# Designed miniproteins, single chains, continued (2), part 84

Each design is a single chain, and the fold is of that chain. pLDDT is the mean over its residues in the fold that is shown.

## One batch from the design tools (miniprotein)

Design m6910
Fold by ESMFold2-Fast:
Structure m6910 (fold): chain A 100 residues (1-100)
Amino acid sequence: SEEAELRARLRAGLELAELALEIAKAKSLEEVRELLKKLGMEAKDEEIERMKKWAKENLPLIEEVLERLREALAAIEAGAPAQEQMARLEAFGEEVLARQ
């Protein structure tokens, strides 16, 4: 169903946002590499360094995205329409792009 597809996309987005938060909090490039390996991802040292720098510089945005995704999933689990929650997240994404 469309609702099941939207729920799956939200869960995938949450997992990616949680990964970005863990990358930002990592104490070393080796810790980032181990996080990526657990998810079947491989990256060069220069890519890991860029990911960590970006995540650290954008930590407030990553935390805001995590909060919004968790709120959307909690609302859907409580019976809210998935389409309504997706529309709210799309509006938030447009707001974030307008900040730059």
Scores: mean pLDDT 83

Design m6911
Fold by ESMFold2-Fast:
Structure m6911 (fold): chain A 87 residues (1-87)
Amino acid sequence: SAVDKLKKAIAFAEGLINVLQFFYQQTGDATLKAIADQIQQLVDQAQTALKNKASEADLLAVTRQINQAVQAALDYLSEKRPEWFPF
């Protein structure tokens, strides 16, 4: 379901935020903090959409936005740490 897809996207995004914050603490790379903050805002919007029982189309649109932001974050991490897998 759209709800299940969004919940899985949120769970993965929350895990990735923790990884980005940890890497930021190790490196001081402000770009990692900016990416984590952007993903957190999308997670907050997604949780609001779930609470408000948004339409299936709206839930899928938010899921797509989270997945795109997650992919961009993973691409950035892979450029900075090419030895990381699956990051």
Scores: mean pLDDT 86

Design m6912
Fold by ESMFold2-Fast:
Structure m6912 (fold): chain A 94 residues (1-94)
Amino acid sequence: SMEEEIREWLEELIAEAKAIPDRAEALALVRERTTEYAKTLSKEELVTLLRVLGELYEEHRDDPEAQLMYLTAAEAVNEVMKERGIKLPPPDPP
């Protein structure tokens, strides 16, 4: 499934990033790889990616390094969405 592919891709990316001794370089890798991946995705797939990132962030509450990396990835996705003009419509008035 797309969700499973996204989850596996993210887990592999974060494992690769954790192997980098320099934290700034590790976070730059996460941002760069996530940005390029996000650029290949549809609006619906980007929404799925953000949801999976939120789930992984919560699942790793006892791992601050992993949480920082998932947060960095989510920031990269939000930047791509903003650059593409993807905004949630305002909620319907009450």
Scores: mean pLDDT 82

Design m6913
Fold by ESMFold2-Fast:
Structure m6913 (fold): chain A 72 residues (1-72)
Amino acid sequence: SWLLLAGKLPKGPYKEITARELAEKLGIPDSQREGLPRLLIEMAKKLKEQGYDDAAVVLDRERGELVLRYTP
């Protein structure tokens, strides 16, 4: 099951960005990954301001990591 941290759960079809994927795209080393949850939440906030009001950060139970989801 998903644990909602910010926003609404997307209705789908949705786009998804994992904390790991974001870290790889930004070149964030493992030692600095404590900031990823906060960054995902900030991205969700910005998406909501752009009209993606279902933008949400959730915990993926199977992967054990945070995921940013929204309906484009």
Scores: mean pLDDT 72

Design m6914
Fold by ESMFold2-Fast:
Structure m6914 (fold): chain A 85 residues (1-85)
Amino acid sequence: MEKERYRKALLQVIGEVIRAIGAVLDKDVEGFRESLEAMVKIAKENKDNKELVEFVINLLRTLKKEVEDDPEMKKLLEEAIKEIE
């Protein structure tokens, strides 16, 4: 049961990361926000899985490097990381 739950959560996170990267390339701040909110929700729903939570935090930190030049997207990422930590 738990392995299946976490596998599904991991796949959902990967899907949201792909969507977030697309939003960065398209300069779609709203789509980027929605992807970050989805990743935060998944991390919060799986707070008992420290490895999954740490994985999400590391992905958000990696995405932050891609949005260094966009102050609005950078702020959204910093808020998302803070919500999970």
Scores: mean pLDDT 82

Design m6915
Fold by ESMFold2-Fast:
Structure m6915 (fold): chain A 74 residues (1-74)
Amino acid sequence: MPVIPAPKSREEAEVYLRLLLHEARKHNDEATAEAVERLREELAKLPEEQFAEAFVRGATELVRRLNAAIAARA
């Protein structure tokens, strides 16, 4: 399982989500790409105290889904 580090800022989290979005689209996984955009919207609504944990949890699940989609196409 890939380890997603806790972001130091909302900007750092946006960089990670942008990388996940790029990787999902590179592998033609539009479902995961849409899920990345949904996570971005959800994180924008959270207070700072909940943001880092929600990001790590959500990003970890998205990476898991992307890896499963890639494996299914191999």
Scores: mean pLDDT 78

Design m6916
Fold by ESMFold2-Fast:
Structure m6916 (fold): chain A 99 residues (1-99)
Amino acid sequence: MKEKFELEVDIGVVAIHAATVKAVLDSSPYKTEEMEKLKKEVDEILDEAGRLSREVRATDPNDEEKLAELRQRIDELRAKVNEISKKMDELIKKHEEEK
């Protein structure tokens, strides 16, 4: 199985997506409490992505049970980034409508 390599790629993609969401939030002219909360949640995700990346690299490529655990954690982190991205889009649209 190319499992370990796929996990390294997947966590990298999650980290890039989270960094992109953070860049959009940082560049936003809207300084709301809701936006600040999303920025904090993204920072926590970036920290977790860094921890997962290190753990994947340290894992034995033949440890199928550990690799399966890491895959689930990466998938959960990806889901969190997608939810934050969606909430960010909703908040931006709301503020654009309020002009």
Scores: mean pLDDT 82

Design m6917
Fold by ESMFold2-Fast:
Structure m6917 (fold): chain A 97 residues (1-97)
Amino acid sequence: MLDDLIKEIEKLLEDSSEKDKEEAINLVKDMYDSIEAYRKAGPTPMNEVKAAADLSVTARQLFLLTPEDKRDDIAELLSKKLGLNPQSLKIIVEAAK
């Protein structure tokens, strides 16, 4: 799963600098780790707030590294592969402008 997500991110960022690609891949790995940590910690309101905050910060950083014309594609990919809420991701994309 994570390796497939990384390959798809690399493809979407193919025209970006190598530094931006490496940073984006690290951010995607951080998002995956945050989701896995939340699943292991169990669903409590406090754990949900922490996970949502961590994911929002990381997603915003990822979108700032992403060309504007690719941000919707990245958001769709994150929604499909990581199960993130597409409406929440759209708000983060708009806030990154």
Scores: mean pLDDT 77

Design m6918
Fold by ESMFold2-Fast:
Structure m6918 (fold): chain A 106 residues (1-106)
Amino acid sequence: MAAELARRALEALERAEEARKAGDEERFEEEVREAVRLLREALRAAMTEEEGRALLASLPEALRAAIQAAIEQETEEAREAALAAMLEAARLLAEAVLARAEQRAA
């Protein structure tokens, strides 16, 4: 079920945040990659392309603005900020996918 994939993605994101705080960049990258893979699969299973696009548009404007600003600046410091913002956005998306899967009651 999509709910299981989303839950596993949230667990991977928690491990990624833990690795980031510990300064373990390799483990952080590994856990983020795993979380993204699980999120992509959960999103595909839980909702249509239109629903997914609407969900992404509902993300807090501050997170979207932070990611955009970091990309535009193209500095190493901005990329670090973008990674942190992406991790938070991915967590919110995983939670939303889990909630959607539960609402579907299938």
Scores: mean pLDDT 65

Design m6919
Fold by ESMFold2-Fast:
Order: sequence, then structure tokens, then C-alpha cells
Structure m6919 (fold): chain A 63 residues (1-63)
Amino acid sequence: LSAELLEALTELARLREEARDDAELYAKMQGVLGEIERLISEGRGEEALRLAREAIRWAKEQL
């Protein structure tokens, strides 16, 4: 994993914890994390990073 992707995943995990009391938001973030993990397993690290960054932006707007 690149340093940028690790940093983005760390931020997403933190935002997911902040969403713990919002079941719908938490479920959506879990789904996005699963998709990111799938992209990483397929060697699609650049797409995983893009998705992670977009998810971070979206989650911050929802929290």
C-alpha cells in the first residue's frame, strides 16, 4: 500500500468511528471500505485511493 492510501484508509476508519451512532451512514462507510479493499486486492491501488479520498470528502460533509 502507498503512504497516501494508508493515510486515507486511516482517516476513513476515524470518520467511520465518528459515524457510529448513525447506523445508515456507518453502513454506507462499511460498504465503501469493502469496495476499497476489493480494489486493493485486484491491484487497482490508484482507483482505491481515488474512492477513499471521495469517501472522506463525502463523509465529512455528512458528519
Scores: mean pLDDT 81

Design m6920
Fold by ESMFold2-Fast:
Structure m6920 (fold): chain A 73 residues (1-73)
Amino acid sequence: DEQALLDRIRDLALAATRDPEVAAAIARLVDAARAGDTAALEAIAEEIAASEHAEEVHEVLGRAQREVAAELA
């Protein structure tokens, strides 16, 4: 159930940010991943990497992914 893992990552990441633009970027990225839309996922990731929000998005998503991975271990 990769869908459930993506939902958990999204919820953890969204709870970690107060910036609505960061929250919107994370939501778009997770939605593309849930849909299996690799082209959209790559395009959104590239757009985020070029933005002023890249650092915060990377930090909150990375932390959420590590928390989920640790829970599964």
Scores: mean pLDDT 80

Design m6921
Fold by ESMFold2-Fast:
Structure m6921 (fold): chain A 62 residues (1-62)
Amino acid sequence: AQAALAKRYGVPVETVSRIRTVIRNAGEERAARGRAPLSDAQIQAAVARTLADVRAAEAARA
């Protein structure tokens, strides 16, 4: 769930939603290039990885 990821990584739910949209769009572009579409599990894993990167960047600014 988006709320669980937001709480885990200390980011707003809106940030999770934006990241998920970007990853989904990237997955659709990859599928358009003849690659298999991403599964929900792969999208969720990519969102979690991106959130970890965002949190690390925010910690570097603090």
Scores: mean pLDDT 72

Design m6922
Fold by ESMFold2-Fast:
Structure m6922 (fold): chain A 72 residues (1-72)
Amino acid sequence: GAAGEKNREAAERAAEEGDAAAGLSAAWQTIKSGGSKEESVAAAEYAIRAAEKAGDAGTLRAAQQLLKKARE
């Protein structure tokens, strides 16, 4: 839905900028808003990319857990 798309776009921007916290937040909001499985997976993958670019191992682990949740 529109909320999932908007939050996925926020996660994508965070991935481009390497903003680990923003990426993780956007992925959580996508999952909470009842976004589609595809939207939730994409947002979590962007959150992983943001954390990798930032070198933030803690946020990377959290984003990986969100990806697992989104795939279920």
Scores: mean pLDDT 80

Design m6923
Fold by ESMFold2-Fast:
Structure m6923 (fold): chain A 100 residues (1-100)
Amino acid sequence: MPSAVEQLEALRDEFVKKFQENWDNPEKAIEIAEEFRREVLALMDEHDVDEALKRRFEEAVDELIEALRKGDKEAAEEALKRLLGTVGAIEQELRRREAA
């Protein structure tokens, strides 16, 4: 099976692609964000990732979904950047665990 890092990278890349393709469809973009949340949280739970980092991830997804529901594309773009930054932090944590 692929490593946790490879799984996270694949989930991130698929999320970014689907999200960009549906940027002008907020209902579909929200569904894509909720699916990404579910998949990443499952991966984090399987690998006992820190609860504080899990909380940061959930908060970042909530900010993105809220911006999309309000139709605020500028806020959604900023929230997406914060979400991807949090995913990067999760990736670094998973890499440290695999290297140990």
Scores: mean pLDDT 85

Design m6924
Fold by ESMFold2-Fast:
Order: sequence, then structure tokens, then C-alpha cells
Structure m6924 (fold): chain A 66 residues (1-66)
Amino acid sequence: MELTPLERAVLRAVAAGFSRDTIAEALGLTKEEVDRILQRAMEKLGLKSREELREYAKKHGLLDEP
């Protein structure tokens, strides 16, 4: 369950409330790539929902992690 820096960046931005469009523009990706990366990251962490993602981000300090 290892996140790449890119997967962590996408998860952090989603947890912070940014839209896929904003994340795609910020990271130089397409919206489809952002969705795929997010899905992969959530699968790696065993997260089934956006609510579980928010709880994970809070518990692990994802907003404060490098």
C-alpha cells in the first residue's frame, strides 16, 4: 500500500476539496488521468468511499505531509 508522490498529491488535493479540473490543471494532467490516479491510490489504501478518504487524510495528516 505504497503511494507515489503523484498519487499523494492527488489524494491531498481531493481531501482539501479541490475539483478534478483544478487538480488536473495544477499537476499538468487530464481530468481522466486525475480520476485514474485517484482510483488507483484509493485501491492501494483499501478506501471504498470519499468519506473514508477524508478520514484517512485527517488521521494521517495528509494535508501536512510532504
Scores: mean pLDDT 75

Design m6925
Fold by ESMFold2-Fast:
Structure m6925 (fold): chain A 69 residues (1-69)
Amino acid sequence: SEIAEWREALRNGEVTEELLLKAIASDNTAVREMAIAHVLIKTGKGELYPELEKMSKEEQIEWLKKQLG
């Protein structure tokens, strides 16, 4: 399960750039939302969450790539 893989990485502190890119490319909306939420929490930009939820999958992928720089 992609959700189980994500939660395990969070528990172990092993949320890598590669895992974030894999998660944002998921067909599971919940997995993509977890990747977005993780980045927003770490960057202190939680106020952007409602805007990002309205984006297409492709727009969310491009946004996350930009955050990872």
Scores: mean pLDDT 80

Design m6926
Fold by ESMFold2-Fast:
Parts: sequence; C-alpha cells; structure tokens
Structure m6926 (fold): chain A 61 residues (1-61)
Amino acid sequence: MSENAERGRKEYDQFLKELEKKYGKENAELMRAVMEGDDPGTIERLRQKALEKLEEEEKKK
C-alpha cells in the first residue's frame, strides 16, 4: 500500500474512534458506511438502528 493511503486510513480510523466514543458503536458504524460509500439501503437500515438504539439508551438512562 502507498504511504499516502496509509496516512489517510490512520486519520479515518482516529475519526471513527472519536465518533464511537462520543456517539456509540452503532452511530460510528453508520458514519463509516456513509464515508465508505455503502449502498443507500444499507445506510438507511444502519441509520434507523442507530436511532432506535440511541432512543433506547436515552429512555433507560
């Protein structure tokens, strides 16, 4: 792999870890799918699951 691709991947990995810590794993997975250009159906399903998970956690806090 090229060094330029390696550096970009490292920044991306850090960004996802920050998202995971702030917004939870489901939201980080959704953001990853969006950034990696996953299909719209998969992105929509992940978004709905992340929203439901967030609502459940908020409700049970």
Scores: mean pLDDT 71

Design m6927
Fold by ESMFold2-Fast:
Structure m6927 (fold): chain A 79 residues (1-79)
Amino acid sequence: SEMEIIQKEVDALVKTSEEKIKKAKTQEEYEQIMEETSKRVGGLILQATAELDDAERVKLVNAIGDRNLALKDRGEEII
């Protein structure tokens, strides 16, 4: 389904960002990675809004929110 495709893209993006955060040595590098990740996630949400029904959009937005929170918490542990 379109939701599954977009969710896999979000998962891949989050994993890439986690790897970048592990290599970050400063708070500034971490903040830059988080800003770039947030912009890309925003683009995926906009795409989902065009392709998914209302129930699927709510599920996707909640799943993305949970992943972003986990990524932020992980970054705070590394830096």
Scores: mean pLDDT 71

Design m6928
Fold by ESMFold2-Fast:
Parts: sequence; C-alpha cells; structure tokens
Structure m6928 (fold): chain A 80 residues (1-80)
Amino acid sequence: MEEAEKARKRALEEGERGAELARRAPTKSQGAAYGAGGAISAIGAGFEGGLKGGEEARKAAEEAAKEGAEKALEAAREHA
C-alpha cells in the first residue's frame, strides 16, 4: 500500500505547512488565510491519493487529510 502511505504523508505535510505559515503570519488575517490554505491543500492531497490507490488508500487519505486540515485551522485560530 505505497499509495496509501504517500497520500497520508502528503496530506499531513500540507496541513503542517499551512499551520507553520499561519503561526508565522505577520497579521491575523494572513494567519487565517494560510490556515485555510493548508486545510484545503491537505484535503486535496488526500483526495488525489485516494483516487490513485483505491479504497484502502482513500480511507487512509481521508483520515490524514482531516488531521492535516485540523492542524492548519487550529494554528490559524491560535494566531487569531
């Protein structure tokens, strides 16, 4: 299940990237935008991985996308 593992990794990385940018943002508005962007990117990465890897990869990708999105949005909330 290489595709499931890659999907999980990409979704988590995108979420963490968004969270980092949100925390480092110079303004609250930019922090919220980076957090939302990270959440969207994490969901997109999960969806793409699911399409390539079948049902097992889709489930793993969905869980990873949710986790990544939550991290990004929480960072934006903390910045606000």
Scores: mean pLDDT 73

Design m6929
Fold by ESMFold2-Fast:
Structure m6929 (fold): chain A 100 residues (1-100)
Amino acid sequence: MSLEEILKKVEELAEKARSLGHDDIAYLATRAAKVIKEAIEAIEKNDFQKLKEQYTVLKGLQKRAEKLAADPSLTPEQRAIVEELGKLLKEAIDKIEELI
């Protein structure tokens, strides 16, 4: 899956989280989408310093997604969203890591 395809799926998860009223998951997904978009722009501009900065931010967001997925108060629908977000973040991190 391309970074652009990952971005689209992350944006869809942000909308789903908003529709379920879970602000923390929605904010995390929205932040992830922005960071992936900035990583795509950094690749297009050959700005490897900025790409490394976005890589570090994505790794932090992945850890936040893992922490949220462990919350026992989440509904099954909310849990599915944050687990899929964590998976997409890992795919984005792996792709960026191949470029740096």
Scores: mean pLDDT 87

Design m6930
Fold by ESMFold2-Fast:
Structure m6930 (fold): chain A 60 residues (1-60)
Amino acid sequence: ASKTVYGKDEAISYALSLGYPVFVKVVGSKDQAILNNEEELKAFLSKYADNTPFLIEKYI
């Protein structure tokens, strides 16, 4: 299952609810990553504006 969230705070909260690692894709971009913890997620998200759409799912 995947969910599109808007903004960094929603992305962080949703990732925490899934548990790490998580897969994140920036909607409308080729940028994507597998992130192993909240620190890595925050660093990835820091490149984008607060209202950016992110697709997030649990990585297994």
Scores: mean pLDDT 82

Design m6931
Fold by ESMFold2-Fast:
Structure m6931 (fold): chain A 82 residues (1-82)
Amino acid sequence: SEEEAIREGVIAHLRGLAEFYRGLAADPSFSPEQRELLREIARLLEELTARVEAAKSREEIEALLREVEPVLQALGDRIRAL
């Protein structure tokens, strides 16, 4: 279904982002403080992925993304400020 295709696409995207940030968090070129924030981003993306997998509608998926996006943005801003 269209809803299932959207869910699978969002899940694949979020999994890719979580893996990317997990990789950055293991990179010794970043400071310990930056690596802690990168691990937190990866953790939130993994949690969001699980919540999207449990979501029953496109509206629920969109609401989850809207809820988490500003938190991820704030963490990204904190890393850039370091």
Scores: mean pLDDT 88

Design m6932
Fold by ESMFold2-Fast:
Structure m6932 (fold): chain A 81 residues (1-81)
Amino acid sequence: MPSLEEQLEQAMAAAEKVLTALVESNPSWSEAQIRELVEAYTRYLKREIEELISDPEQAAEAIARLEERMRELTAKLVAAR
C-alpha cells in the first residue's frame, strides 16, 4: 500500500499531466479558462485530501503543497500561451 506522501505525489503528478494535456490539446482556451480549469481541479483535490487524511496537520501540509504546485502549474500553462 503506498504511503500518504506517495499517494499525494501520484495524485498531484497525475493532475499536472492531465491539466497540461488538456491545455495543450485546446489552444483556443484563454488564460482565464486555463485558470478556471486549474482552480476547479485544485478545489476537487483539496476536498479529496480533507476526506482521505484524518490528521489535521498532515491534511494542512498536503493542501499547502497542492496549492503551491497548482499555482506554479497555472503560471507555467498561462506563460506558454
Scores: mean pLDDT 81

Design m6933
Fold by ESMFold2-Fast:
Order: C-alpha cells, then sequence, then structure tokens
Structure m6933 (fold): chain A 104 residues (1-104)
C-alpha cells in the first residue's frame, strides 16, 4: 500500500540520517584516523545503494543523481583527507534527505 511504502521510506531515511550524523562526528573527532575514514567509505557505499531504492520508491530519479554525485565527492574528499570538504558534502546529503522526507 502507499501508506506502507511511505513508512518504509521514512524509516530508511531516518536510519541514513543517523548514519550520516555518526559519520560526521567521527570525522570531526578523528580527522587523522585511517579506520574512521575506511568505515565512512564503507557506510557511504551502503547509503548509496539504499538511496537508489528510496529514489525509485519516490519516483524522483533527479534525487538519486544528485545524491550519488555528493557521495562520490564525499568519498574523494575522505580519501584526500580533506575533512572540511567531506563534512560540507555530508551536510548537503542531510539536506537532500530532509527534502526526501517532505516528498514521502
Amino acid sequence: SEEEKKLLVLLRLATNKSTLYVMKRMLENKPDNEKAREQALTDLEVIGEDFKEIAKLLNKPELEEELLKLIEEAKEAIKNKDVKKALEKLEKMEKLLEEMEKIA
């Protein structure tokens, strides 16, 4: 049902927002920690796959494209140890999640 799809989308968005929040805090508190960066890269892959499914449920392919672009830019910043740039990209991802919540 439409109500079940909406609930599923909202639950997935809440989970991804929590993951992004934890990731931001870890990168801020441990900017030079290799394991923290590796975990962030792994979490971004999982978020990316989940968001492809959310975008399909919402029928908003433009949100998928923008989010995947932000994920790739965040991954590049993390690999380059540019914590400030990584945090800026993660903040933009959080704003897109809030837009998805309004559409759901």
Scores: mean pLDDT 85

Design m6934
Fold by ESMFold2-Fast:
Structure m6934 (fold): chain A 85 residues (1-85)
Amino acid sequence: MEAEKERLEQEIVKLILEAAENPELDEEEVIERILELLEKIGVEANEEVRQGIRDAIEAIRELLARIKAGDKSPEVQAAAAVYEK
């Protein structure tokens, strides 16, 4: 059970990263898929969770844009280290 939950959580993170990396992807479709996976691990799908997913995708997009621009601020470096690990 725990191992399956971790696998689903990894899939959710992968979908968020793919949506952030590919702005041409339909964000609404990706968000719906993430919500389905969250419900499988016991997280209730609601408007607040949907908004949280959208905010996470946007934050990662901003981080990726700053990394591409050569922003070496401590905040960007710390966040990049987390996502590269």
Scores: mean pLDDT 73

Design m6935
Fold by ESMFold2-Fast:
Structure m6935 (fold): chain A 80 residues (1-80)
Amino acid sequence: MAKEAEEVLERFRKAIEELKKWVEENPEDPELPEKVERAMEVLRGQAEKLKEAYPSVAEEIEKLMKELEKWYEEWKKKYA
């Protein structure tokens, strides 16, 4: 149980890092805003499910989501 919760937390961190890297490496993609918005919705849904399934890491998931939301708000300012 503990090892599984830690593994899913690490996968969630990697998913966030992958999104940020993809955005940084593909700034010329005309669909970038729509793709990022969709990715944010997926990550929000995943965070909610992971917090329910693994309460032991819920606080860490919440912290990661708050940081991701801040990054998303800053990114939208650059897009606008």
Scores: mean pLDDT 81

Design m6936
Fold by ESMFold2-Fast:
Structure m6936 (fold): chain A 74 residues (1-74)
Amino acid sequence: SHEDGEKAGEYGMLAGKAAAEGNEEEARRYSRLAHEYGKKGGPEAGDYADAAASAAASGNMELARKYVEKGKEA
């Protein structure tokens, strides 16, 4: 649903912020939630959630933020 896709984007953003703050546990938690909601929202939302999680894991906060924004619009 659109609501699930929106939540995927929100959790993706939280994952990016947590990663930027050095809170790796919280970043992983939010990335996981973004992925779960992305699966319910549709393939496009899930793809952007995965991209945001990967960027966050690599420490690239700017790229992560761009992907979470795209996920919200998907």
Scores: mean pLDDT 73

Design m6937
Fold by ESMFold2-Fast:
Structure m6937 (fold): chain A 92 residues (1-92)
Amino acid sequence: SPLELARRLATLTVELSEVYFHYRVIQRNPDLPVETVEKMLERARESLRRAEELFAQVRPHLTPEQQAIYERQLQEAREMIKAMEKQLEARK
């Protein structure tokens, strides 16, 4: 239904925002304890996993232009996870 699609898209946006939030906090705070960075990275990975699942569910209902926008945002989120992983390794 249109309402279910809207709810899934809203949740997708929230999950992507969580990845962006954790990435920015880690980037802005070089003195964060390793354990804190590990927990934030774990939460970011979980949010990305949920975002990818939600995108797979909504994809057939999106225009090609909308699909491209979310695919780009998901790719940006994956690159943020990789950057967070590199920062964690550098702090160990």
Scores: mean pLDDT 89

Design m6938
Fold by ESMFold2-Fast:
Structure m6938 (fold): chain A 77 residues (1-77)
Amino acid sequence: SSEEVRLALESFRDLATALVAERRYDLLRELTEELVALLRSLNVPESVIERVRAIGELFLTDPEAALAAMDELIAEV
């Protein structure tokens, strides 16, 4: 459901932000892959999954831009 997708994206945003603050980048990569697997099980379109992967990578280089992109994606669900 769209509510399950929204909650998953919100949880990812909050956890990714905490992992970046703690410099736990390896866990952040694992978290991104776990989110992708969950979204696929919820039949989320591959275009959205590709956006999530790109945002996960962006958290490693520009966390502020990644957070903004997550908030935009969450608003679209």
Scores: mean pLDDT 88

Design m6939
Fold by ESMFold2-Fast:
Structure m6939 (fold): chain A 133 residues (1-133)
Amino acid sequence: SKREEIKKKLEEIKNLIGRADYLVTQLLDLAKEMNAPQEIIDLLNEIRTLLEKASELVDKMLESDDPEEIRNYAKEVLETFKKALEKAKELLDLIQKYLPDNTYMINLAQRIIDILEEGIKKVEELIKLVDEM
């Protein structure tokens, strides 16, 4: 059913959020250990806050049976992921500027960007599924 397809897509999105949060947490721990500029630490905390918001919205969609409510939350998740992606790109630029030889941190930031781009595509697919209800 469309409802089962939507729930499956929501679980995929929730898993992506968990993967992104894991990498952001790993990068935040490394940034603190290396005494990275406060701007990098602040930006990582902002990305984590956006991921927490996205996770909360996904949980609300999983609990809802109203297609209009699910659509509205899905659009809010899409906006939240786009904001997180822009911050993740800014994060990569800052790491490349202040820590250009730290290839490990650069690669972690790139992986966060890739996961967020995948997440955006999955949320767009979710919105399409909800519009077909």
Scores: mean pLDDT 91

Design m6940
Fold by ESMFold2-Fast:
Structure m6940 (fold): chain A 98 residues (1-98)
Amino acid sequence: SNFEKRVKEIEKELEEVEKEVEEILNDPNATEEEKKMAEKAKELAEKARELIEKVKELIKNKAPEEEIKKALEEAMREAIHASATVSLLRMKRVIRKK
C-alpha cells in the first residue's frame, strides 16, 4: 500500500551506500581486498537501482499489487546485501586500523 514510500526509503539507503563506496574506492590507504568488497557493494547497489526503476514503472502503469510487491522485495533484497557488504567493510577497516 505504501509502495512509493518504500521506494524512496530504498533510494535513500542506496545513496548512503554509494557515497561510502566512492569514499573507499578513492581512499589511497584502502587495501586491494577492501576495494574489491567496495566494488561488490557497488554492483549490488546498481542491481538494486535497476530493480527500483522497474518498481517505479510497475507503479506508474498500475500493475497488479502482487507484481509490484515481488519486484519491490527483489529490490529490497539487493539493497540489504549492498548495505550489509558496506557495513562489514566498515568494520573490517576499523579493526585493521586498531
Scores: mean pLDDT 85

Design m6941
Fold by ESMFold2-Fast:
Structure m6941 (fold): chain A 61 residues (1-61)
Amino acid sequence: AEPSLEEVLAHARARMREAGLSEEEIENAVNMLRSLYEEGVLTPAQALHAADDLIRLLQRS
């Protein structure tokens, strides 16, 4: 089944926390993803993929 936006954002928060981001950075990233979804730029599935890409980039840093 397709994940809900809230489910996607919850997964993003958990993964970003595992990557060592601060709570402030996590909330800023989550709010950005939510804003892009509300503007119609991203679907929930695209938001999940974007979160994974961001985490990979941050883990590499």
Scores: mean pLDDT 75

Design m6942
Fold by ESMFold2-Fast:
Structure m6942 (fold): chain A 72 residues (1-72)
Amino acid sequence: GEEVAREVERALRSVGVYDARIEVGKDKVVVTFPEELTPSSPAVNAVMEVAKKYNGTVEVDFENRTVTITLN
């Protein structure tokens, strides 16, 4: 969880996102964005690449501006 959250923070900073909230839960990392998300958002792609590296499942909630990575 914490290592994944750290890599998410680094990936988001690399695409210019510094204001996302990252929360670590049991077997999950939740990223909340202050701005609207689209499927083409660099931020969404950055989080998905980190999740792929850790074999996590990704759920994107565009209405609530959250991306959840579930770790097994």
Scores: mean pLDDT 81

Design m6943
Fold by ESMFold2-Fast:
Structure m6943 (fold): chain A 63 residues (1-63)
Amino acid sequence: TLERLSPEQRARMLRIAAARSLGSPITARDAATVLGVSVGTASRGIREVLSDPELLAEAKAAL
């Protein structure tokens, strides 16, 4: 899912996923609104980052 996003959307998706991993109450719907994507795309992107330790580390380092 991340490979189909613009670089700006990818960076924002990583930050949102990192924030959620740290306990932020951001929902997939909130992420979809911020990124300008469908709720399905936001949900898949967040899951992709949270399931990949390397992507999650990259995301947290960018905060």
Scores: mean pLDDT 78

Design m6944
Fold by ESMFold2-Fast:
Structure m6944 (fold): chain A 65 residues (1-65)
Amino acid sequence: MEKEKAVEKAVKLAEEVFRRYREEGITPEQYLEDMLKLVDFVTSQSDEIRKEAVKAMNEVGEKYR
């Protein structure tokens, strides 16, 4: 379903951004560009999808702290 697919995509994008920064040693500038793309994707979603995606992304971020 659209909501589940969008949330899953946001989680996968967040995991990839954190993985590249933590494990592949990309520059802070590349990390910021990846984060901006993720933000653009999330903010383009409906209110319901955006709220769920933000919640799921926060859970991913906690694992990489």
Scores: mean pLDDT 77

